# Designed miniproteins, single chains, continued (2), part 37

Each design is a single chain, and the fold is of that chain. pLDDT is the mean over its residues in the fold that is shown.

## One batch from the design tools (miniprotein)

Design m5346
Fold by ESMFold2-Fast:
Structure m5346 (fold): chain A 97 residues (1-97)
Amino acid sequence: RRVLSVEEFQFNLKVAIIFVEMAKEKGLVKPEEADEYLAKFKAFLAAAPSMTPEELQAAAAEATRLLGKVHLRAIAELGPEEAEKMMIEAARIAEAE
């Protein structure tokens, strides 16, 4: 039995935050929508150490859903190759922190 770890979830949230900030900067999402998603991701990141496994799974599902919306928008506007480059860069920046 492998449960999603707090550390794995926090890393995934850091990637999501960087990716949404990049999408906001590129005008792929409205600033208000980006700021709403960023606020949710930052709240999840702060709460993650105190979450139960069930709360972590629910928060991870919601974060994946919101990130997926932004990723699909990036694919639509930039194409799949450029959207993937953005995701790789976001992960690289998250690892460097």
Scores: mean pLDDT 85

Design m5347
Fold by ESMFold2-Fast:
Structure m5347 (fold): chain A 82 residues (1-82)
Amino acid sequence: MEDYELGKKYFDEGNYTEAIKYYDKAIEKDPNFAEAYHNRGLAYFKLKQYQSAIEDYKKAIELDPNFEEAKKNLKKAEEALS
């Protein structure tokens, strides 16, 4: 969980590239961590890497079908590509 908290810290500082690195580490430790996929998707979205954001939001929803925020952000990212 330490890597996930560091990812959030870097995200809040606007350092999205470092946030992604720490979310990657959190996912390596727990591949079923829906919130880590969602937050990595948010960081990709901030970098305008919409395809990567979509993939992470879809994975978060696959792991947690009731993840309302991930569903909302998925729609927003898909609209950004369309």
Scores: mean pLDDT 90

Design m5348
Fold by ESMFold2-Fast:
Structure m5348 (fold): chain A 68 residues (1-68)
Amino acid sequence: SGKEITEELIDGLEYTLSENPIPKEMIPEALKSAKEHLEKLKKEKGLSDEQVEEAFKRIEEIIKKNAK
């Protein structure tokens, strides 16, 4: 389901960024990339607008938390 897809994406991102933190100057680029990925998943997997917005909010927090 869409919820499982977004949870998998969020868990994978948190793991990847905890192992390989990004520089703070890369936050805008990382956020843009994350939003583009979510829009692609919305189109390919039929995620709702609500699921995309909630996932993006959580991803933004994870990216900011794990930036150097």
Scores: mean pLDDT 79

Design m5349
Fold by ESMFold2-Fast:
Structure m5349 (fold): chain A 60 residues (1-60)
Amino acid sequence: MELEKEVKKLLEEARELIKQGKYKEARELLLKAQELLEKDQELRKKFAPELLKLVQELAA
């Protein structure tokens, strides 16, 4: 899967897990997405706001 598509899938799956209260699983997917974003500066800029929003939902 292309890097951008993989990041989108991880963020979507993490979002669903957060809605289900599965915060541990969601956190693992968000960490994986962050690792992938570290490899691509443009993808990081594009997806960093969404990633940050989901991380803040875990902290609430």
Scores: mean pLDDT 80

Design m5350
Fold by ESMFold2-Fast:
Structure m5350 (fold): chain A 81 residues (1-81)
Amino acid sequence: SKKELLEEGRKLFMEGNKYFAQGKYEEAIEKYEKAADLFLKAGDYESAARAWENLSKVYKKLGKEEEAKEALEKAKELKEK
């Protein structure tokens, strides 16, 4: 259900935040990507955009400038929905 997708998405987003705070950037990416996918499936474009904004920040910490830019553009597109 939409409710189950949103609940799992929020759980994964919070796990992503925890890994990001710990400097576990690869683990943070995995959690944020899964959260964004679940938010998109639920039609929660605002939460999906937030996950992509956090992905951009993680990519910047890893020196992955192109991936950071692509993640930010993805977040911008989702906010226009």
Scores: mean pLDDT 90

Design m5351
Fold by ESMFold2-Fast:
Structure m5351 (fold): chain A 77 residues (1-77)
Amino acid sequence: MEELGKKAGDSLANAVIEAAKQGKLTPEQAEALADSVRKAGERFGEIARNGARYGAEKVKDVSPEAAEGLRRGADAV
């Protein structure tokens, strides 16, 4: 269960890093990404939320704004 959350977080972090490389990633865009992960994992909401929080920690050095958006997205459920 925790490992699944980390895999979801890794996928989300990779998507955020790629978006950041392609241009400026805003907290709003990161929040939308976290919301999409939660909706995809609606049956496993806790796992999806933990994945989004894990992803935020992984991207905070690459994009502090994206990390904040991911945290807000995770908290919104």
Scores: mean pLDDT 70

Design m5352
Fold by ESMFold2-Fast:
Structure m5352 (fold): chain A 83 residues (1-83)
Amino acid sequence: AEEYREKGREALRAGDYVTAGEYFRKAGEIYEKQGKYEEAAEMYELSALAYQVYIAKTPNPAAEVLANYEASAAKARELRKKL
């Protein structure tokens, strides 16, 4: 989980928002499987935020990125309801 969290932060620093969203999503999945729901929610929130920044800056965002944004946002909301 920590490795993907760090890779996500590195991608954000590089301005690679899609890669950042992907790594934060992977970190969230690992934390969720570990029962660390608060940390998982934070990672899905960061994933959604990274995708949202990409979407806002991109005139024709790929449908896959839009779907990944919605999935991460939905997971974050679901996990927050358990906290």
Scores: mean pLDDT 82

Design m5353
Fold by ESMFold2-Fast:
Structure m5353 (fold): chain A 112 residues (1-112)
Amino acid sequence: MERELAEEELPAELREAIRRKALEAARALFDRLGLTDAKIVGIEFESIRELTDVLTPDGRALDRAILARVRITAEVDGKRYRIDILVLVELSAAGEIVDVRVLGESVREIAA
């Protein structure tokens, strides 16, 4: 089962955990690309989905999960970049965070 959520429907703890994980992934991506001084100028949720009875890519069964696509805008060396990070949050039956992982990431240069 899949349900689309607005950012405001997501508990503050989940929003913060997802934002933190996405920012960590974006910084790690820039470090791998040699862009270590990148300035984050924006972060937004492109989509948030609540999943029930889902299988992870590694074959684990999850009773409940949140799948979020986070868009980060960064500036470095006079260029602007868009980073899209796909984050999976595994939840307990009580809605507590069990695991937060990155399933995918992409980066592209955009107009300044």
Scores: mean pLDDT 80

Design m5354
Fold by ESMFold2-Fast:
Structure m5354 (fold): chain A 81 residues (1-81)
Amino acid sequence: MSQEEIDLEVELALALINYAISKLDYKRAKTKEEQIKSLEDMIGYLEKALEIARQLGDEETAADFERELKKVKSELEKIKK
């Protein structure tokens, strides 16, 4: 494992931690506006995680993140209207 791979794994871990925090914010949101913001934050962190997974060559993990991203985007559309 190279330093560059370790740096990418750290960035991935941070993106997933931030995703988990945004997911908790979404579950605890009291208003539609808070729900929308939390879902948008979740999308941003998942997109970052997906990019890093692709850079690491982890196609299986990338596919899992793509699937989750589609679900979160679908929820955002439902909440907006």
Scores: mean pLDDT 86

Design m5355
Fold by ESMFold2-Fast:
Structure m5355 (fold): chain A 98 residues (1-98)
Amino acid sequence: SLTATQSPSSVTVPEGGTATLTIRWSGSSGLVRVLWFRQAPGSERLEPVGEAETTGSSATLTLSGLTPEDTGRYFGLVIDTATGELVFGEGTELTVTS
């Protein structure tokens, strides 16, 4: 079965800085789609912020030129395109300081 882990669990970055988030998985059968979502503080909505396809076992989201408005919880969603299995990473709490 498809499983995923996301890192880091939390990161704090000054305004204008860069954060790199990684999701790793196992149990995929081939081509994988990765969708990245942001959940703003106090919101139940997931906003799409990135996408990738790979035959590998990891994907990264690099966020640069960060502002305090980028603060939130970021989730990777891993989709095995052959099986239709999908799994969310546990999320990363991003804090951008002014």
Scores: mean pLDDT 89

Design m5356
Fold by ESMFold2-Fast:
Structure m5356 (fold): chain A 77 residues (1-77)
Amino acid sequence: MEGFERESKELKEKMKKILSEKIPEEEYKKKVKEMEEEIEEWLEFLRRAGVPEELIEELKKELEELKKKLEEERKKS
């Protein structure tokens, strides 16, 4: 559990940094796509490692919510 919580916090911080960067749109889209692929692989790894599905689903929803919020703010700016 401790490793899961630590990795979740680190991942959320990385998402915030990437999604809040004031970089060219082309580079931004590339970074976001790579980040999404890394997140999907990481979630699958956690599932295989025996992390309860409920926790994985909650984390996935939190990450999707955070991503949508930050992407919407980028579009407004």
Scores: mean pLDDT 75

Design m5358
Fold by ESMFold2-Fast:
Structure m5358 (fold): chain A 63 residues (1-63)
Amino acid sequence: SLPSDAEIAEAFGLIYLALAKLDEKRGNKQSAAESYRKAADWFEKAGNTELAQEARKKADELA
């Protein structure tokens, strides 16, 4: 079976979350915040409100 739109959105959320964590570890706060915002948007599209809220909170902390 093909992945659903929600499953694809969740995958993009996880990719941006990983990129955000990598940039945060490197001290690139602005790039990390941007990637956390993108992760939050994708998790919201996936219907994963919990991960969307956590990613948004991280973006706001780094901005």
Scores: mean pLDDT 88

Design m5359
Fold by ESMFold2-Fast:
Structure m5359 (fold): chain A 70 residues (1-70)
Amino acid sequence: SEMEEELKKLMEEIGELFEKAQEAGVDPKKLEELAKKIYEAINKLLETKDIEEFKKEMEEVKKEIEELIK
């Protein structure tokens, strides 16, 4: 499904951004908070099965990591 492929790509991009953030010396506590948001979003997805909302939450996490790296 197109949505599943987009989600997979988004999760891969988030993983790469976490690596870049660690290399850039971003505070590990801020990265832990973002990882917790991802975990909570996954739990919500399992309950609601709302993949569109999950994708939206993951896009927000991606933007937050990008802001931390700049």
Scores: mean pLDDT 83

Design m5360
Fold by ESMFold2-Fast:
Structure m5360 (fold): chain A 92 residues (1-92)
Amino acid sequence: PSQEEIDAEVIVALGEIYAAILLRDYKLGRITPEEIKEAAVRMVERLLELAKKYGLPEAGYQAAQVIIDAFREAGLEDVAKAVEEKTEELMK
């Protein structure tokens, strides 16, 4: 694997891990729907900035899609839409 392939895989893995952590905290009653939406948008913004900086836009889209799918599957459609909108805004 190239360094670019490793960097891309790390960006996607970070999206998976952060989405899982946020959903776990939500299920445990540690964060509200408002707080999880704000945290998810902030998380995807950071991941997309990193993907753009490294010249790996496809990894950024893939990480965002993993996050969107995780929140949709959990029934958090408003969170998924907020992440989707931020992804479109930043990746243009």
Scores: mean pLDDT 84

Design m5361
Fold by ESMFold2-Fast:
Structure m5361 (fold): chain A 65 residues (1-65)
Amino acid sequence: GDMVTRIGVELMLRHGLSPEEASAVAARLEEAARAGDREGIVATLREHGYSEAEAERLADRILAE
């Protein structure tokens, strides 16, 4: 979704991921979103430098789309 695309761009620009790495993270987030796996989304975002509060807020936004 739009939010996952925005996260991918942020991972490249602020967290230094390659386009391939950012694409892999985006794919993991889309898969978790399709499964309704909020905990999986939060864990993935946390692995890539988001705080707990940011990851939870973003997960809720992804799942609401």
Scores: mean pLDDT 82

Design m5362
Fold by ESMFold2-Fast:
Structure m5362 (fold): chain A 71 residues (1-71)
Amino acid sequence: ADLYLRLAEHEIRVAERAIEEGDLEGARRSLQGARKLIAIAEKLGADPARVAELRARADEVEARVQELERA
């Protein structure tokens, strides 16, 4: 379970870097990967507090992508 959360955190960081580089497609792809990993971790009984933390962070990154796509 924890390994999936660590992989999700890595994907979130990749998405954040992609936004900085103007790669919105790359950011969306990494966010999709992160959300799948978080969902798997949740199903496997990962710590709910850590799941919530990573979901919130993924939501923040997704909001940034949406703002940039609308600009």
Scores: mean pLDDT 85

Design m5363
Fold by ESMFold2-Fast:
Structure m5363 (fold): chain A 58 residues (1-58)
Amino acid sequence: MTKLSLEDGKKVGNAIKEAEKLVKEGKSKEEIIKELMEKYGLSKKDATEIVNFILGGL
């Protein structure tokens, strides 16, 4: 994406909430990345950064 819209920001926010839920459910990092890519249309890079942010507390 060349520029993020409010809709894109909302999608990322929802993806973060989903990733937190999946971490609490004991899903692996790879499974969470796959779920975020499939549900939210995120790139592997963006999904990986979200998961790393949640797990690392960055």
Scores: mean pLDDT 74

Design m5365
Fold by ESMFold2-Fast:
Structure m5365 (fold): chain A 91 residues (1-91)
Amino acid sequence: MPSEVELGIHRASYNPEAARKKLEEEIAEAEKAGDKRKLAETYAELAGVLYQQGKIEEAIEYLERAARLYEELGDFEVAEKLRKLAEELRK
């Protein structure tokens, strides 16, 4: 499992609402900064939080958003791992 998704799952285990709020703040900061790498990492972490909450469809959406950003960054291996995880969650 990608490390950012694992981190999201781990953080959600303690306080999912606080984890989600912090990640939403990090998304806003990354968008303002134009930091595609931070945005991709934060989307993957948010997917982990959503997965831990049982929000599978939302988790899949953020995994796909993160994968697209990693492809734009040239990180095709990470993008493929995220897409494979999204595909497994659809089953």
Scores: mean pLDDT 83

Design m5366
Fold by ESMFold2-Fast:
Structure m5366 (fold): chain A 83 residues (1-83)
Amino acid sequence: ALEEAKRLLEEAEKLLEQGKYKEAAEKALEALRLLLKAATKKEDILRAIGAILRVIGLMLEGKYKEAAEFGIEAARELLARLE
């Protein structure tokens, strides 16, 4: 579960480097959803939900670069907390 999330995060980072912001945001969102499923502590569950909602909100506003950057950072932080 965490390994799939880590792989998606690595893919998101590569897409961000390539300027593929929407695809990067989508991969970061997938990673966050997997991390939410892996989370057992209330604090980590709430952090994951908050990050997911913010990424979706930024994507709905067409702010794909901001969504990708925020989503990748949030997923990286959450992954470190769950490992």
Scores: mean pLDDT 87

Design m5367
Fold by ESMFold2-Fast:
Structure m5367 (fold): chain A 85 residues (1-85)
Amino acid sequence: AKATAILFDKNGNVLEIIQDIEVDDNASAEEIVKKAVEELEKKGFKVKDFKIVSVEKLDEKTTLIEAKVTLEDGKEYTLYIKVEK
């Protein structure tokens, strides 16, 4: 499957968009978020931790994941991940 990850600040501003993240078709939400975090780190973001908030199956091929990501500055950000199969 392919994932698109969008990182938002606390005010709802888009900080980063990462497209075409390769994820296994059987990957858990935790594994998908870890993959998106790895891609954010390649872009220069220093991730301290993350927490999954929700996992929503929109249809047979589309899943939305919301996570909270804490960066090394101690601030919390919202990560939305769209997974398409």
Scores: mean pLDDT 85

Design m5368
Fold by ESMFold2-Fast:
Structure m5368 (fold): chain A 63 residues (1-63)
Amino acid sequence: ARLEDLEFLFPADAPAPTTPEGAAWSDEVGRQLAQAAEALAAGDDAAALAHLRAAGFTPVARA
């Protein structure tokens, strides 16, 4: 399926944003999301999905 056909869930196990782990996680998520957006602009849905998964977002099939 195309990336646009998928619903993404926020990571349930993400550390709290007020912790050092949460800050490092937030920085990594931002970096992965930027790379996913770049891959989408290039038409590379597989690379975009890989970066979204690395950010902890789980693709879910739409009803």
Scores: mean pLDDT 65

Design m5369
Fold by ESMFold2-Fast:
Structure m5369 (fold): chain A 68 residues (1-68)
Amino acid sequence: SVEELLERLRENLRKMGESEETIERALKLVREAVETGDLAGFEERLRELGLSPESLELVLLALRLLLS
């Protein structure tokens, strides 16, 4: 389910050292992308959150899984 994958993403981002604020913003962006199907600017908005390169890759992977 979408909610189960988002919960796992939250746990993984926390383990990677991201702040709670950054995690919440990243999860909101993923949920919006899944709900709207609008991926325009998604990666740019994620980069603006200050995620590490490893965290950014994880979020992009999670989005791909949710869209498949």
Scores: mean pLDDT 82

Design m5370
Fold by ESMFold2-Fast:
Structure m5370 (fold): chain A 91 residues (1-91)
Amino acid sequence: MEKAKKYLEEAKKYIEKAKEALKEKKYEEAFEYAEKALEYARKAIEEGDEEQQKEALKLEMEAGALIVAAAVGLVVDKKEEEKKLRELLEK
């Protein structure tokens, strides 16, 4: 019970950090924080009671969405960097 509460708190903390990193367009940091949130949410599912497992599942889904958002941001940023490099090579 207490252990699952700590994992839920950590998951929420990393979700907030991931959201802040996304806001600042720090996609690598956002991805890392979202992965941490997912890990803690899963630990809360393993250690928690039924109510804590439901809360942890919501956090797992939120962390998953943040991972996807950060990954998309990383792909878009790399594509823009490649485009700029090609434009420079074209004079």
Scores: mean pLDDT 81

Design m5371
Fold by ESMFold2-Fast:
Structure m5371 (fold): chain A 95 residues (1-95)
Amino acid sequence: CGGSGLAAVAGVLAIKAGLLALEKGADKGALPKAIAACLLGAGACLLSARDPKEAAREARDAGELAIEAGKIAGCEEAVELGRRAIELAEEALAQ
């Protein structure tokens, strides 16, 4: 697999994790980190074809923010998706 594809998928997973954390915990203080995860995940998707290594770094940061947002929201699914985003981003960086 190419690093561009992995970075894009990692970005999408971070967005999904951020949206779940927003849905479950916006009123619990998850909103700022959930929005940041969505924005960085979107940035990773947009950069994936031009700069796959920078896209992978953004996806990793997005995944970390999504995990923190998921913890604030009490949403294990968001935490798992954020963790998966980090795994794929690290795999993209290794290529």
Scores: mean pLDDT 84

Design m5372
Fold by ESMFold2-Fast:
Structure m5372 (fold): chain A 57 residues (1-57)
Amino acid sequence: GTVRARAEVIFEGMSAEEAAKRVTAVLQAAGYTVESVRAEDLPDGSARVEVEFTKPA
């Protein structure tokens, strides 16, 4: 069956847009399908990314 996972990643000194692109690219390169990405800019110039991803069997 499909493996489903969730992760939260903080990137220091990176925008939410760039962080979301990085997370998506890394997961796709590793053979995962990115199901959802939620990213937000933090007051200190960091970005928080919450991602849900799956790996097909």
Scores: mean pLDDT 82

Design m5373
Fold by ESMFold2-Fast:
Structure m5373 (fold): chain A 55 residues (1-55)
Amino acid sequence: SEGEELGKKGGEAARAGDYAKASELGVKGAQANGTPASTGSSAEQAERAVAGGAT
C-alpha cells in the first residue's frame, strides 16, 4: 500500500515534469514493495518530500 501510494505520487510528479521528485518517490516506493534500495524510513520521507514540494 505504501509502495502503491508512492508510485502514484511519483507518476504525477513525472507528468508535472518534476523528474527529481518522481525519481525519489520511485526509489522509495520500490523499497516499500521490497525492492533492495535503502533510504531509512522511506515512506515517511517520501511523503514529507511530496508535501514540501506542494508549491
Scores: mean pLDDT 63

Design m5374
Fold by ESMFold2-Fast:
Structure m5374 (fold): chain A 74 residues (1-74)
Amino acid sequence: SMEELRRRLMELTVKIHELSVEAAKLLGIKPEEFLNKENREKILKQVREINPDLAEEMERLLKERKELEEKLRG
């Protein structure tokens, strides 16, 4: 249902935010820098160099969020 998809999107948004804060602490940057789409790929590459498991989890959740957003848009 649409309600289940929206609930999952909210859960993903919270998890992505939590991991973004963790990644920001790891790199010594502000979490807000991760919200900039142009810098996101560069930041994820830097996270991968230090903690590849964290980068992989973040990329997985970001991909799932994109797929759910596309389903909700029709």
Scores: mean pLDDT 81

Design m5375
Fold by ESMFold2-Fast:
Structure m5375 (fold): chain A 59 residues (1-59)
Amino acid sequence: SALREELLAAVRAGDVERVRRLAEELARQGDISSLEDAGVLAQILGREEVLAVVREALA
């Protein structure tokens, strides 16, 4: 989805606020796959704050 691409771009940028907003919306829609992909990317890039936000949305 377009939101998945925006979330991954926000993860790459380290934009914690944007990641939070997009992750909340994807969680509301039940798009767990996009959130899991974002979590993997955040872990690979060492974006610890972003990873924490994505993990909250997955809980």
Scores: mean pLDDT 86

Design m5376
Fold by ESMFold2-Fast:
Structure m5376 (fold): chain A 98 residues (1-98)
Amino acid sequence: DPEIEELARELARRIRAGDWEGALAVARRLRSPEERRRFIELATELLSGYSPEEIRELQEEVKRNQSPEVRQEALEKFRKVGEAAETVADVLVAAAQA
């Protein structure tokens, strides 16, 4: 849904700018459980702190001549970023529905 995708991008932009009130207003536009689910999925991906190109570059770096320890460190860092982004998206959607 192009509208839900644009709302997710707007949420990510506002959060990165520190505009939490604006981010909450975007989340309040969601009307159905299906829209909320799709929005959380997209917002979590966008809030991971990496662009699709950066994710691809990180994957290629892990595949190149890296030691097991360096690869594990990169994967752990990426996991923590993803976990934090998911929590932020969930909290904002819950607050908007309260």
Scores: mean pLDDT 65

Design m5377
Fold by ESMFold2-Fast:
Structure m5377 (fold): chain A 68 residues (1-68)
Amino acid sequence: MEELIKELSELVKKAKELAEQGKYEEALKTLDEARKVAERLSELDPVTGKVALHEIEELEKEIKEKEP
């Protein structure tokens, strides 16, 4: 579980960095990877999984709003 949380955190950070560089497609792909990890977390810990999915949804929305 802790390994999945760490992986999720790293993917979220990477997606934010890619978005800051204007690499929106790469950022969205990275968020797709993060979503898969969050779904696995939800199977083990529904509370942690819901929090992770919410953060990913917010980031995805922000990136899509910036994409033409």
Scores: mean pLDDT 79

Design m5378
Fold by ESMFold2-Fast:
Structure m5378 (fold): chain A 55 residues (1-55)
Amino acid sequence: MGEAARRLVEKGGASQPAADAAGKAFESNAVETAARIGRDVGGFSYEEALEAARA
């Protein structure tokens, strides 16, 4: 699941450090935290980021 969060952020065009941070946040916090990072950093919709984070 942390890997999915990293990929979502990278797919949104975010830098590698931002993708790494998203993966770590997912592993430490709730799925919604990773979804919010994917949305804010990756430029994805909250729903899309949440679905990817849940996978």
Scores: mean pLDDT 62

Design m5379
Fold by ESMFold2-Fast:
Structure m5379 (fold): chain A 56 residues (1-56)
Amino acid sequence: MDMKKEHVRNVTKLAFLQGKSEEEARKLTLQAGKVLGLSEDEALEIFERVYAEYKA
């Protein structure tokens, strides 16, 4: 499992657990991905998956 992607996924989950908005959670996900060297597309894919699971 990719540890960098898992870390970004956990950042996104924590943002939603803290009651952050969708926009705020997305920004935090993109920032974490950028710091770890993930592309914007990779970070957005992680965000979309977590958001769909959280919304369900």
Scores: mean pLDDT 81

Design m5380
Fold by ESMFold2-Fast:
Structure m5380 (fold): chain A 65 residues (1-65)
Amino acid sequence: LWEQFKKEAEKIAKIEDKEEAEKALADLLEKARAAGLDVHQVAEEILKIAKELNNKVMEELASLV
């Protein structure tokens, strides 16, 4: 389960369009909540990858979770 969310986090962390990034992040966090996962842990994983990729859009969005 966590490995699937980690792969999705990797994909959405690459999204540079703000509207697309907001939607993708919201969708993934909703799925994580439904699956009984800690949404903050998912957001932290996205934040780590976004920082590594220097994607400031997703970095800002994930940091607000």
Scores: mean pLDDT 79

Design m5381
Fold by ESMFold2-Fast:
Structure m5381 (fold): chain A 72 residues (1-72)
Amino acid sequence: SEVEELLKEIEEFIEEVESLSPEEALKKMQEIEKRFKELVEQGKISPEELKEIVEKLRKLGEGVAKVLERAK
């Protein structure tokens, strides 16, 4: 499933995000957001899948924010 592939990619990114440069973290976040938007536009996400993706994206956003704060 395309949704399962996205979820796996988000989980892998969460594990490594704090070791990435700010530029790398922002680029990967943008790529994930683009894929998520495409799946939403295509109607491929169920309400249950949407909840899981949003929860993981929230956790990912926290990791990206930490990377950006450390780079100041």
Scores: mean pLDDT 81

Design m5382
Fold by ESMFold2-Fast:
Structure m5382 (fold): chain A 74 residues (1-74)
Amino acid sequence: SLPTPIEVIEELPNLSREERIDKLAELGVYIRKLTNGKLTLEQVLAVVEQIAKAAGVDLTPEEREEIRKRIEAL
């Protein structure tokens, strides 16, 4: 099952870099599905970044681009 934003916030600090990117990409896909594609990819990424920041995780530009690519592939 897809993670909720609360579940992502709770788990993120305990994940590896790769697991974190994967979890945030899954969250991005979930947001796209919930919004029926009404948000742009940039808007979805902005929401994902804010959720990561709320969990105490600042995404690097490289991590942001990896998340973007994974969302686009799904």
Scores: mean pLDDT 79

